# Designed miniproteins, single chains, continued (4), part 23

Each design is a single chain, and the fold is of that chain. pLDDT is the mean over its residues in the fold that is shown.

## One batch from the design tools (miniprotein)

Design m12824
Fold by ESMFold2-Fast:
Structure m12824 (fold): chain A 69 residues (1-69)
Amino acid sequence: MREEVAEALRYAAEELKKGDNPQLLVATAILAAATDDPKLIELVNQAIRYADKGDLEKAAEYFEEAAKA
C-alpha cells in the first residue's frame, strides 16, 4: 500500500462521516489505488455503491478497509 494513497482514503472516509463529500479528490485517490493494487478495486466498488445509496457511514468503512489493504 502506498502511504499517500492510504492517507487520502482515510481522509476521504473521515470527510464522508462528517457529511462532507470531497468526491473529486476521493475519485482521484481511488483511481490511483485501483491502478496500483487490484484488491482495492473490490473495496472501492463497495464504497461507491454505498455512497450512491446515501449510506455515507458504510461507504466510509469501506474506504477505511481499502486504506488498510
Scores: mean pLDDT 66

Design m12825
Fold by ESMFold2-Fast:
Structure m12825 (fold): chain A 86 residues (1-86)
Amino acid sequence: MTLVLTLRNASPAEKERVRALAEEYRARGYSVTVTEDGDTVTLRIENLSVEEEIGFILRGIGLELDGAEVKVTIDGDTVTIEITFP
């Protein structure tokens, strides 16, 4: 399974959390790519289970999701989580 996490309107603190998460998964031996474009950050992790991806992303990032819009899409072996902050 491949996870794609996209944060829109991300603060510098939220971007640093994504970078920390990327280093954690790299340390565990996963293939990880981070792309930043303005206030948007995208994290791609390969070879995770769907349940582990969702649980670890939400817990690992430590995101305050109050007021945020969350969209989850599953297409084949790819799970895409898009979070748009207020």
Scores: mean pLDDT 75

Design m12826
Fold by ESMFold2-Fast:
Structure m12826 (fold): chain A 77 residues (1-77)
Amino acid sequence: GYLGIELDENATITAVVPGGPADKAGLKVGDKIVAVNGKPVRTPEQVEAAAKAGEKVKITVDRDGKLVTYEVTPVEK
């Protein structure tokens, strides 16, 4: 599903689409995605595979050494 973010090779957020699902949930540029639904992730492909359109997912990010979890519902692209 579509989150409205761009990720680098390490699953760090490099861009957030204004008004998209991730923006509305509170995700920010510079957040490193470390887990989705409690499953560790390391790559953009693993994030995309875990984020299903229409289903609420828990995204855990590392923000300046602190782990923060956000709930996001991806949309159909």
Scores: mean pLDDT 80

Design m12827
Fold by ESMFold2-Fast:
Structure m12827 (fold): chain A 89 residues (1-89)
Amino acid sequence: MEEEEKEGLEELVKAGVPREAAELLIEAQRAWEEGKYEEAAEKAKKAAELSTDPRVKAIALFAAARAYEKLGKEEEAKELFEKAREAYA
């Protein structure tokens, strides 16, 4: 990983995010930055699945929703945005 990605990973783990979920969130962010929105959505959804913390779930689902929006899957993106808000509420 690049230094910045490694720093982000350790911050998430220190904050109580499971290492596997934190790694998937960093990979999702990288895929998003590279324009690989389908991969970003897949990794973010997996991170949400592995997380029991509502805040972490909401962040991961929100990331997946944004990626689906970029892919033109507006209905699926809207559903994920609603699930993210529900998890955080």
Scores: mean pLDDT 78

Design m12828
Fold by ESMFold2-Fast:
Structure m12828 (fold): chain A 73 residues (1-73)
Amino acid sequence: MSESLKEAEKEMEELIEELKKLLEEKPSEELKKLLEEAEKEKEKALTTPGAIPMLESLKKIKELLKKAKELVK
């Protein structure tokens, strides 16, 4: 259980880092808002115990990164 949660946390950090790099390379207000939303989801996941909140926040962060990539195309 803890191994899976640790992997999910690491994946969230990697996705947020990728979003930060997109914002640095192509600054926009929309990308900044997506990054802020992703960081908010990460904090929510870390403050709410359990696998389900962690996985749900991870899914949301993945969708935010997907939107960010669409904005920079």
Scores: mean pLDDT 78

Design m12829
Fold by ESMFold2-Fast:
Structure m12829 (fold): chain A 56 residues (1-56)
Amino acid sequence: SARAEAEAALREGERLYAAGRYAEAATQFDKALALAPDDEQLRVRAAGLRASARAA
């Protein structure tokens, strides 16, 4: 499902962020947002992480 794919992208983004791969992490967070734009909890979490990744 789109939600499961969005959650997988969010998890991969978190792994990349932890590894210091901020540009790749931001790409995965963008993918998560695109797959589940109406999921408020996922959207807030992904957007926050995306902003942190782009600021790094």
Scores: mean pLDDT 81

Design m12830
Fold by ESMFold2-Fast:
Structure m12830 (fold): chain A 70 residues (1-70)
Amino acid sequence: MEKGEELERKGEEALARGDRVTAASYYGFSAVYYAQAGNYEKAYEAARRAGRLTGSPDTERSLLDTVDMI
């Protein structure tokens, strides 16, 4: 399994436990790995999901900017 998919799955597991902070971290890292793999659609979705979970527009924007640079 690609690293991005692995991290996204770990984020889903964290959400199942109610750990939104850990889930947001995993989705954020997943976005970076998806972008490095050239899967920008998944990268943007993971970045948005991380931003929504943290309530931080800065986190979402930073991840989207990173994806655009890769």
Scores: mean pLDDT 74

Design m12831
Fold by ESMFold2-Fast:
Structure m12831 (fold): chain A 68 residues (1-68)
Amino acid sequence: MPSLEEQIEELIEELERLLRELGVPEDKIKAIRDSAKAFLASLKTEAEKRFALDLVRKEVEEARKELE
């Protein structure tokens, strides 16, 4: 099964795709991705990773609703 880190990275990629479809400028998408990757790299405990997974999941769901 994919790790928490792999699940978070997959959701970040999905969020990037959705933001691009919503017409967010590439420079903003890059800034968001770079910030998310830096944040992910700072996570040390499973609790921190689960919290990050929940946050990214909510952002992905909100972006998907905007496309509907």
Scores: mean pLDDT 78

Design m12832
Fold by ESMFold2-Fast:
Structure m12832 (fold): chain A 57 residues (1-57)
Amino acid sequence: DLLEYVRRLLEERGLPLSRAQEYVDLALSLVEKGLLDESLLKPFVEMLIDTMAKYES
């Protein structure tokens, strides 16, 4: 249900929902490589979206 969580974050920040899958794929790839714990997926993806939003003026 990470995708729905990401869509909500993007909507709250006025960002394109079409980018939701990119954030999900990136976060899951880090979990798959053992670089991120699954319990940290939601706080991590929120931090990523907040960081990327600052560069997507």
Scores: mean pLDDT 78

Design m12833
Fold by ESMFold2-Fast:
Structure m12833 (fold): chain A 83 residues (1-83)
Amino acid sequence: MKKEAEELLKKGEEAYKAGDYEKAVEYFEKAAKAAEEAGDWRLTAKAYFNLAQAYAKLGDEEKAREAEEKGREALEKYKKELE
């Protein structure tokens, strides 16, 4: 699942760079879920923070805020794994 999450994250980043924020949202949502299922909290945080930026570009500030909160939760889990 980690490789799948990394591939989806890259596709989302490519869509975001191309200005296709709707497609970026779709890929980042899939990347975050794949990273969560793989237990890769660092990658999960990155996917959610990118998702928040994509939602912000679409003008969906509420979903952007929710995605940022999820990213912060994942980052906290990542820090706990480092003990």
Scores: mean pLDDT 85

Design m12834
Fold by ESMFold2-Fast:
Structure m12834 (fold): chain A 67 residues (1-67)
Amino acid sequence: TAAEEAYRQGLRLFAEGRLEEAREAFERAIKLDPRYGRAWANLGEVLEALGEHERAAEYYAKARELF
């Protein structure tokens, strides 16, 4: 699906250290499928890497709610 493609793009960008682009890709995945728990979890990881620890915690909580 388009959500899965956006998610896979986010994973690649995150592995490359392209944090802002990874964030945008995971946000796109969530917009396409708001119940995509893995995308919420990986967006949390990107936010941790960007130093946004409180926001990361919120996204991890959302991911946990969806599993």
Scores: mean pLDDT 85

Design m12835
Fold by ESMFold2-Fast:
Order: structure tokens, then sequence, then C-alpha cells
Structure m12835 (fold): chain A 74 residues (1-74)
């Protein structure tokens, strides 16, 4: 399971951008908000390996978008 800090980071990013924060929305973020979600994860000191696992589990993101997001935690 993902950490509470990770889930809170996703919730903050989605809420700040007028997106729903229900369970389905927290599992698969819109691609256009991937950079904002990553920004919040970094600001909240989310574990890099958990952040990468979350990004890689997201079915809405392309492989290129996942690579770009993952590189921010290297």
Amino acid sequence: AFSEELIEAVRIALSANGQPTDEASLKNIPAKLAHVVVDVMISLNVDPEQAKAYINSNTALSEEEKEAANSRFD
C-alpha cells in the first residue's frame, strides 16, 4: 500500500487543480497534472521509491510521461 504522505500529496495536487479526490481519481491522475503531483510529492518528502511505484502504476500516463516523472526522483 502507498504511504499516507503519498496519498495526501496526490489529494492536495488534485484538489488545488479542481479535480475530484475520490478513490478512482487518486489511483489514476490526469496526465496534464503529473508534474504538479510530482511537485507536491517532492515538497512533502514522499519516499522516492514509493513515488516511482505510484507513477508506474498509473494507467493514464504514457511510458514517456512515467519516465519524465520518475527522473525527478533520481
Scores: mean pLDDT 83

Design m12836
Fold by ESMFold2-Fast:
Structure m12836 (fold): chain A 55 residues (1-55)
Amino acid sequence: SPLDKVKEAIREALKKGLTPEELRRLLSQLAQDYGLTPEQVLEAFNEALEEIEKE
Protein backbone atom coordinates (compact mmCIF):
# COMPACT_ATOMS: atom_id res chain seq x y z
CA SER A 1 0.00 0.00 0.00
CA PRO A 2 1.13 3.64 -0.32
CA LEU A 3 1.34 3.90 3.49
CA ASP A 4 3.70 0.89 3.67
CA LYS A 5 5.97 2.46 1.02
CA VAL A 6 5.96 5.81 2.84
CA LYS A 7 6.74 4.10 6.18
CA GLU A 8 9.67 2.21 4.59
CA ALA A 9 11.07 5.44 3.08
CA ILE A 10 10.83 7.14 6.49
CA ARG A 11 12.60 4.21 8.22
CA GLU A 12 15.47 4.41 5.72
CA ALA A 13 15.75 8.19 6.22
CA LEU A 14 15.84 7.77 10.02
CA LYS A 15 18.54 5.07 9.74
CA LYS A 16 20.64 7.43 7.58
CA GLY A 17 20.43 10.12 10.27
CA LEU A 18 18.73 12.85 8.25
CA THR A 19 18.47 16.27 9.93
CA PRO A 20 15.06 17.53 11.17
CA GLU A 21 14.90 19.90 8.17
CA GLU A 22 15.64 17.07 5.70
CA LEU A 23 13.02 14.87 7.42
CA ARG A 24 10.42 17.68 7.21
CA ARG A 25 11.08 18.09 3.47
CA LEU A 26 10.89 14.31 2.93
CA LEU A 27 7.54 14.04 4.77
CA SER A 28 6.07 16.89 2.68
CA GLN A 29 7.32 15.29 -0.56
CA LEU A 30 5.95 11.85 0.37
CA ALA A 31 2.53 13.37 1.15
CA GLN A 32 2.46 14.94 -2.32
CA ASP A 33 3.84 11.91 -4.21
CA TYR A 34 1.46 9.37 -2.62
CA GLY A 35 -1.59 11.64 -2.21
CA LEU A 36 -1.71 11.18 1.57
CA THR A 37 -3.11 13.51 4.21
CA PRO A 38 -0.76 15.09 6.80
CA GLU A 39 -2.43 12.84 9.42
CA GLN A 40 -1.60 9.69 7.43
CA VAL A 41 2.04 10.75 6.97
CA LEU A 42 2.38 11.52 10.71
CA GLU A 43 0.91 8.09 11.54
CA ALA A 44 3.46 6.42 9.22
CA PHE A 45 6.26 8.47 10.84
CA ASN A 46 5.21 7.37 14.36
CA GLU A 47 5.00 3.71 13.27
CA ALA A 48 8.46 3.95 11.66
CA LEU A 49 9.90 5.36 14.91
CA GLU A 50 8.35 2.50 16.93
CA GLU A 51 9.78 -0.12 14.54
CA ILE A 52 13.30 1.37 14.76
CA GLU A 53 13.08 1.44 18.58
CA LYS A 54 12.27 -2.32 18.54
CA GLU A 55 15.33 -3.08 16.36
Scores: mean pLDDT 80

Design m12837
Fold by ESMFold2-Fast:
Structure m12837 (fold): chain A 94 residues (1-94)
Amino acid sequence: SLEEARRLLERAAELVEEAEREPDDERARRLMREASEAVREAERLDPELVERLLRLLEEAKREGLPMSEEIRLAAAVYIARGYEPAVREEEALE
């Protein structure tokens, strides 16, 4: 549902922020993996929400928009999605 997708993105943002503050690389990687899983599930539930947030982030960077909750969620989606390909590549090589 729309509300469930948004809650998953809010959880992903919290996990990304925790990972950025985490001094232990192994714990930071686990937090990022969990964030990536939350973003994947949110995209499965509402792909249009995820796409809108990514477009908002691109616009916010271009126009220098002030930070908002929507931009915070968008940044977390971008960071978590960037992490996922690297994790899958690592798993495929093992």
Scores: mean pLDDT 78

Design m12838
Fold by ESMFold2-Fast:
Structure m12838 (fold): chain A 90 residues (1-90)
Amino acid sequence: SSAELLKKQLELLEEKLKKKQEELEKKIEELRAKGMSDKEIQELLEKEAEEEVKKKPKELVEEARKLTSENSSNLAVLYAIELLEFLKEL
């Protein structure tokens, strides 16, 4: 049924979000261990996200920005793009 398919898609989405959160936390911890300040880490992650967003299709970026707040970082927009790409492949 469509409800069973939706449930499976939500479970896959939750697993993907958990994995992305763990990867981000590890990267932040590694950068802190190297002596970077929270501000420097935030600026680095934002810059990397901005460059990755520029590589994405314009239509997908626009959809992701509609799902994020007006104050969302480029990192948040990039994550929204990756989640939209994941959902479209299901």
Scores: mean pLDDT 80

Design m12839
Fold by ESMFold2-Fast:
Structure m12839 (fold): chain A 90 residues (1-90)
Amino acid sequence: SAEERIKKDPTDAKAWYELGQKYYLEGDYEKAIEYYEKAIALDPTNAEAWTNLGIAYYKLGDLEKAKEYFEKALALDPSNKIARGLLKMI
């Protein structure tokens, strides 16, 4: 599991990202944000992590933060259709 990988190697950015996804799927957007932020602190080039961080803020109604993180995702990957599409809806 992602939690077990983090216990063995707390610098595994992908494991933090996967833990964020797990909590997002459970509807726990606040925990998802916490773990996505840890993932991007370790790997700031992961455009998908920035996109999902934006989506989690959008789900919590923080449109200002959502916009900020979608813009960061697009700066890293201009072809990111999800970030581009969601940014237009805000």
Scores: mean pLDDT 88

Design m12840
Fold by ESMFold2-Fast:
Structure m12840 (fold): chain A 71 residues (1-71)
Amino acid sequence: MKIDEKEIELAILEIEYAVLRSIIRQNGLTEEDLKELIETLRKMLEIAQSLGRSDLANHFENELKEAEKLL
């Protein structure tokens, strides 16, 4: 079922996002890391919206807006 595949994809992206945030906290923020973080957030937002997870989508949208201000 395609819905289950999207939930798995979201979980993988959440792990990648957590790893990126950990790298940024340890090594400092680079423009490359910030751009990758923004791209990951955009993908997570799209999947959350497609799953009807409005709470999660709103959370990622807010994080994306804050991250984009740092570009």
Scores: mean pLDDT 79

Design m12841
Fold by ESMFold2-Fast:
Structure m12841 (fold): chain A 98 residues (1-98)
Amino acid sequence: MEELIERLEELIERLERSTDPEEVLRLTREILRLASELPLEKAIEVLERAIEALQRAEAASTDEELRLALASAHVALASELAARASEAGKREELRKKA
């Protein structure tokens, strides 16, 4: 568990520093894959951190291809975060009704 989080932190740092569109997309896929192996609450935290890293990278980038790759990565991570957050909310609602 902690080893997965450490690996995800490394990938997120690489994503923030990446200047290669193909590497951005590859790192994003790996982050999504590893996040799927985490408990729901930890997956949400990691996805939020990855989105923050992408926002910083987007602000620093002037390359069109890199900006498109970062935007695509942002949409993918944001969609997964929304799905995970929705599941967390549904679980909490069911617990209150029980």
Scores: mean pLDDT 80

Design m12842
Fold by ESMFold2-Fast:
Structure m12842 (fold): chain A 90 residues (1-90)
Amino acid sequence: MDEEIEKIREHLKKASEAIDNGDYETAIKHLEEARKEAEKLLPVDPEGAQGIIDALNKAIEAVKNKDYRTAAVYLTAASLLLVGLEIERR
């Protein structure tokens, strides 16, 4: 779980940086990798993992639709959900 949380955090950071730089293809790739890591958490924390997955799916769709403002909102939501998950584990 801790390794998956760290990987999600790294991918969210890289996705955010990519969006800020206008590199939307790289942003989508990192959001998809973050989603894969979040899916690995489903057996351990189904509700927390699903919340992150839902936020990431909405962020990915927003980027594909060129709605970068909405993508940033859902990326922030995924990051906050991840922080909440990490705090409860510590």
Scores: mean pLDDT 84

Design m12843
Fold by ESMFold2-Fast:
Structure m12843 (fold): chain A 77 residues (1-77)
Amino acid sequence: MRERAEELLERAERLLEEAERLLKQGRYEEALRLAEEALRLGVEALRLAPKELILRAIGLVLRAIGLIFEAELLLKK
């Protein structure tokens, strides 16, 4: 179970890094999609996470939510 949580967190982190790059490039729709995908993986990781990984999973989920919010705001303007 720990190995699955770690894999999900690593995948979500990579998606967030790519989403941040796309956001910086003005590709807001693509950044939003990747951030939403990262949020989904982060929430799944949080469900599977042992106590040692819970804070990391929470941090990733919050980061994904922040990116989604920022991308949505930029898409409205």
Scores: mean pLDDT 83

Design m12844
Fold by ESMFold2-Fast:
Structure m12844 (fold): chain A 50 residues (1-50)
Amino acid sequence: SPLERAKEAGREAARIFVKDPEKQEEYLKRLDEAKSVEEALAIMREIVAD
């Protein structure tokens, strides 16, 4: 689904860009709870900017 693909992209971004394990887990949790593609992509943009 488009939502699951967006979540997968966000999870990969978190693994690549977020080096702090605790902060990475928080982003992964937020991505799992995302209910729309727009929300998942917003979280991914936040991850990349962090």
Scores: mean pLDDT 84

Design m12845
Fold by ESMFold2-Fast:
Parts: sequence; structure tokens; C-alpha cells
Structure m12845 (fold): chain A 95 residues (1-95)
Amino acid sequence: ALELAREAAELALEAGRIAVREAPKEAIPLAIAAALGGIGGLFEAEVLKNAEGAARAALGAAEAALEAGELAGSREAIELAEEARRLAEEALREA
């Protein structure tokens, strides 16, 4: 669970970064939400060792990154965000 939550947070953060690069103005607010959620998820996983908290933060970050990717029209960002969401949901199921 903890490892899946960490991977989900990392993928959500990357998806947000790609979305900002491809459509900065439209994607910025959601990409910021994805970045903050991803950082929070990594903090929960690596510092607090809280699998449930990490998974919930990663799920929120993945959802924000997916919206950002859709606004950016970025297939790469959308695919990474969808994978992040799947991993976060799996981590929550195991927590």
C-alpha cells in the first residue's frame, strides 16, 4: 500500500508538470493542485509512513492532474494521471 501510494503521488506530480508545459495558462491552477497533492502524498508516505493518508493525497493529486492534462490536450499527461489514479485507488483498497 505505501509503495503504491508513493508511486501514484510521483506519477500525479509528473502529469501535472507535463500539463503546465503544454498549456501553461489553462492548466496552472489544476497543475498546482496536483503538485501540492503529490508533495503531500510523498510526505505522508516517506515521512509519516501513513499509507492511507498518502493514498488519499495521491488520489486527489491524480484527479487534479487528469483535469489539467485534459485542459492541456496532453495525451501523455492524461495517461500518467490515469495510471496515478489507478495506483492510488489500489493503495486505498489495501490500506
Scores: mean pLDDT 77

Design m12846
Fold by ESMFold2-Fast:
Structure m12846 (fold): chain A 77 residues (1-77)
Amino acid sequence: SSAVAQRRQQVREELRRELEETREPALELLKKVEELIKEGKIKEALELAEKHAEESPFFAMLYGIAKSILEQAEKKK
C-alpha cells in the first residue's frame, strides 16, 4: 500500500514539473503574441507563434488558438 501511494505521489510530482517547465515558456509566448495583437501587429504575432509551433506540442496548440483568435479579429474589420 505504501509503495503504491509513494509511486502515485512521485508520478504526480513528475507530471506537474513537466507541465510547469513546458507550460511556462508556452504561456510567455502566448503573452507576447497577445501583446503584438493589441498593438495591431497581427502578421508579426502569427509569424512569432508559427516559428515556435514546431518546437513543442504546447506551442503548436497555442499557435492554433492564437491563429483562430487573429482570424476572428480580422473578420470584424
Scores: mean pLDDT 67

Design m12847
Fold by ESMFold2-Fast:
Structure m12847 (fold): chain A 104 residues (1-104)
Amino acid sequence: GDSEMEKLIELLKKKIEETKKEVEKKIKEAEELVKKGKYEEALKLYEEALLELEILLGFLRIARAVAKLEGNEEAVKKLEELIEEVEKKIEEVKKKIEEIKKKL
């Protein structure tokens, strides 16, 4: 096994956990702002959360491309699962952004 690829996946998993915590915090703050009718402030927080998720997705796609070039099929599969998880969260945040834009 490639120990360098396993270390990279470990670092990416840690980065995903950190990013999810920050994104979840921003989503909760944005939801409280929506309840208060502060739609513009809520929109900014959702857009910040979306940007953080898109940056993370970029890193995961680069790591997947490297794993494919190395023929590391197990790493590719693990990274594809992580990519799908981040993509689902991106779609959730995009939907919330569109709902708020209708209130502006």
Scores: mean pLDDT 86

Design m12848
Fold by ESMFold2-Fast:
Structure m12848 (fold): chain A 92 residues (1-92)
Amino acid sequence: MEEAEKLVEEGKKLAREGKYLEAAEKFEKAGELYEELGKPEEAAKAYVNAGVAYELAGRYIESAVAYFKAFALSYLNNLPLPLPSEEILALL
C-alpha cells in the first residue's frame, strides 16, 4: 500500500478512537505526500479530512488552514469541491 494511503487509514483509525488531533496530523501528512506525488484530488480529500478532525479537536485555526489548502487545490486543478470520507462524515 502507498505511504499516503497508509496515513489516511491510520488517520481514520485514530478518528474512530476519538484521537482527533492525532488523526488530523496523519491526514495532513497524507495530503502533503499526495501533493508531492502529483495527486491533487487525493491531497484535497486528505486535507478536508484533516480540517474536520482539527475542528473536532477544537483546533479551529488549523482546521481553517486545512480547508483552505483543500479548496485551493480543487480550484487550481479544476476539481469538484472535496468532501470528507464517509467514516469522517459519520463523526459529525
Scores: mean pLDDT 84

Design m12849
Fold by ESMFold2-Fast:
Structure m12849 (fold): chain A 76 residues (1-76)
Amino acid sequence: MLESLSPLERAVLMALYAFGPLTARQLARLLGVSQSAVSRALRRLAEKGLVEARRVGNTTYYSLTEAGREAAEAHL
């Protein structure tokens, strides 16, 4: 249960692995989904300890934790 990722959660994880720190808006554009859907996926990934958020000015960037990188590599 806790180790299972939805298709969108996997897509977000892999995008962050491939492209580095991204905003929710950039992820939504890249994946062709709503920003609301991406924000929900990011929240669930953060609850699992796989992503972290960093604020730079008025913009929030998301990146993989060490555990997030390991999870992304396991999906390759």
Scores: mean pLDDT 83

Design m12850
Fold by ESMFold2-Fast:
Structure m12850 (fold): chain A 55 residues (1-55)
Amino acid sequence: MLEKIKKLSEEEKAKLVLDFHEGKLTEEEIKALGEYLVTVEKLDKEKVEKLRELA
C-alpha cells in the first residue's frame, strides 16, 4: 500500500488525504497513508526550516 501511495500524482494524493479526512478509507489504508504523511511531510518540514534559516 505505501509503495502505491508514493507513485500517486499530487492530485491523487490529495484525494487520498480527503478520503482519509472523510473517514472513507479502510483501517489498513489509513495506517499506510498516516505513515506516509508523517514520514514525507516531516522530512519536508525539516528541509523547509533549514532553507528558511539560510535565507
Scores: mean pLDDT 63

Design m12851
Fold by ESMFold2-Fast:
Structure m12851 (fold): chain A 120 residues (1-120)
Amino acid sequence: MITLTESGGGTFPEGSSVTLSGKISGPVENILMVSWWREKPGEPLEFVASISADGKKVRYSESVKGRVTISWDKAKSTLYLTMNNLKKEDTATYYEVAYYLGEDNTLRWVFGEGTKLTVV
């Protein structure tokens, strides 16, 4: 079973930078893609960024493109989201999500517990 643990949230000033981290545990070789999603107060869950297991397919939401970078350190089994020039609109709970092949050969999603970012 894949498990995800996010960290790096907290309260940060507008215009600053933050790096969120998502530790990945379990059979990481079965992961096809990892991504960051966020839930803003009063809004639906929003896609932020994704990276494929081979690192060749990277995608960013238009709302954050140019301000964020996703990277996957496989040696540390950790997914990173670096956000620059923080806006008050970046206030959200950020979730790591893995898309992976289960032992029963079915495609599955798993969400982490989330890390809360507040921009002041």
Scores: mean pLDDT 86

Design m12852
Fold by ESMFold2-Fast:
Structure m12852 (fold): chain A 92 residues (1-92)
Amino acid sequence: MSPEMKETIALARFIAIETELILYGKSLIKKVEKGEISKEEALEGLEEATEKAKKEIEEIAKEYELPEEKLEKLLKKLEEITEELKKEIEEV
């Protein structure tokens, strides 16, 4: 398999992980809005989901031999997504 094919597959998996994290974060926001969970519980759940996503991204990067620079950029994007979701939870 070429390095370009490995990178393409890795990026597709990263998009799936990011999408799942966003959907989960949005579900937590809805639960806080409905009074089903506290903001503290939502923030804890988001932190746990983010750590899981980070580990999955790092494992995929290792499996597909992704350059460190690209891994760092993806982890930064994940952090930006998490910070935006945290802000949305706090603003409920």
Scores: mean pLDDT 86

Design m12853
Fold by ESMFold2-Fast:
Structure m12853 (fold): chain A 64 residues (1-64)
Amino acid sequence: MKKRVTVVNAQTGEVLAEGEFDSIEEAVRAAAKAAGVPFSQLRVVGVIKVDDDHEVLLVEGPGL
């Protein structure tokens, strides 16, 4: 089931990705691509459930 996910750089507050994704992993991969960093360098440090179909992911990593 697709849900709306907003991926945010935990250090800067920059939105790296936003949209409907099939999984949290898909959203983090989109953020990694947008930031120009390898997926393996991103760490999810927080998840904020806004409502039943919207989550905000806080990510950090070297090179953000």
Scores: mean pLDDT 79

Design m12854
Fold by ESMFold2-Fast:
Structure m12854 (fold): chain A 91 residues (1-91)
Amino acid sequence: KKISIETLNLVAEADFMALGLRARGEKSEEAKEAIEAAEKAREALNALDDETAKEYAEKAIEAAKKLGVTPTEGALALVDRALEARRAALE
C-alpha cells in the first residue's frame, strides 16, 4: 500500500477544516458528518489505504466548504490550540 502526495494534501486540508468546525463549536448534523469524514480519512491514511483516505478527505472538504469553513480558519484554530496548551503548561 502506498499513499500519494495528492492524498496526503487532501487529508491535511480535511484536518484543518475539521479543526475550524471544532473551534467554532459547530454541532449541526453537517458539521458532525464533515468531522467524522475527516477522522475516517486520517484513519485510512494511517492504514495506508490511499483510495479510502482520498474519498473521505474529499467528502470532508466538500461538507466543510458548504458550511463556510476554509483551510485558513482551520490553521488559525490549530495555532489557538497550541497557544492554549502552552498556557496550560506555563501560564
Scores: mean pLDDT 77

Design m12855
Fold by ESMFold2-Fast:
Structure m12855 (fold): chain A 64 residues (1-64)
Amino acid sequence: MPLDSDDALLGTLYRALGAIYESAGDYEKAAEAYEKAAEHYRKAGDLEKAEEMERLAEEAREKA
């Protein structure tokens, strides 16, 4: 399997985890999950999604 495909999947999973934590009001955990999602999207070469996740992490930290 190409590494990029695995990283894209991990990015999607961490993004979903971040959304779950945000819905639960755990903004600190949401920010951590979005940061991990950004890292995996960056490894997958999806810089646009990585930037989106970094913004979501910053927004979550502001709410925490």
Scores: mean pLDDT 81

Design m12856
Fold by ESMFold2-Fast:
Structure m12856 (fold): chain A 72 residues (1-72)
Amino acid sequence: MSLEELFKKIEELLEKAKEAIEAGDYKKAAELLRELREVTLEAAELLGLSEEEKEALARHLEEHIRLAEEKA
């Protein structure tokens, strides 16, 4: 997958996650945020981010997933 395709997928996942949160479907939001984490980390790898930067990004995304799961 190209960097352009990854950014498009990130945008689509963010939109779907927002819709799920607005609908009160926090379980679906958590699933979408987990997929977003994977795609975002793949994009970070292609952008040449350091392991430290990728790990910090992963932890930040995991916190949002945790909060969504907690509300489900």
Scores: mean pLDDT 80

Design m12857
Fold by ESMFold2-Fast:
Structure m12857 (fold): chain A 70 residues (1-70)
Amino acid sequence: SKGVELLKRLKEIYEQALELYNKLGEKAEEKFKKISELGSKAVEAIENGNLKEAEEYVKEMEKLLKEMEE
């Protein structure tokens, strides 16, 4: 199921973002907060069957995670 795959992907992104936030502290706080908010929106979109919308939220989470690594 695409919804199950998106949910797994957002959880993996969140876990990586949390690890980076724990390492970097306040420098990563703003991006971690945005990833958390996008994750909540993605979960809601998945629950409502809006998989295209959920995928867009997950893509934005991936982009922010990459920015945290830089």
Scores: mean pLDDT 87

Design m12858
Fold by ESMFold2-Fast:
Structure m12858 (fold): chain A 96 residues (1-96)
Amino acid sequence: MSEEEGRKYAEEAIEYLKEKDYEKALEYLRKAMELGAPLEDLIKVLKTARELGVPQEVAREIEQLILEKKGEEFRRRTLVELARLLGLPEEAIARL
């Protein structure tokens, strides 16, 4: 599957989030995942949703969809990123 096509759908999902069209954003996110969008692009969608203050139910659905497709990789990266935001020392982050 084309990662480039997946990335394009992930970017379009972000644009729909900015427009508050959450139904279209979720539709395009699902297509991005089906086309094999990289985890980094999927996380960018979730991060943008949280930064825009979308309803908690929408942010939770985005997180759930990503977890289903990328599971362990997404959990580990989210933990590391959260630990950095909280100012944990690098030695503690390395244990995650």
Scores: mean pLDDT 76

Design m12859
Fold by ESMFold2-Fast:
Structure m12859 (fold): chain A 72 residues (1-72)
Amino acid sequence: MTYSDEEIRARVEANFEALVPVLERLREYPSVLDPAAAEPVRELQRLLGLPDDGVADDAVVFAYNYLVRLLE
């Protein structure tokens, strides 16, 4: 299932406080696309109500970039 950018933004905003610790863990990796980041990607996916496969698809990448923008 493909999620819209607006839906992903709404889910990030609704879960912002819980997502901050997950983002800090993801920032320890060179990229959210790094296979070693699969566990914090699964946590991000669970908090956003996405399938928790640990794969950084377009929805995960968009959510990560939006969350980073909100903190910077």
Scores: mean pLDDT 79

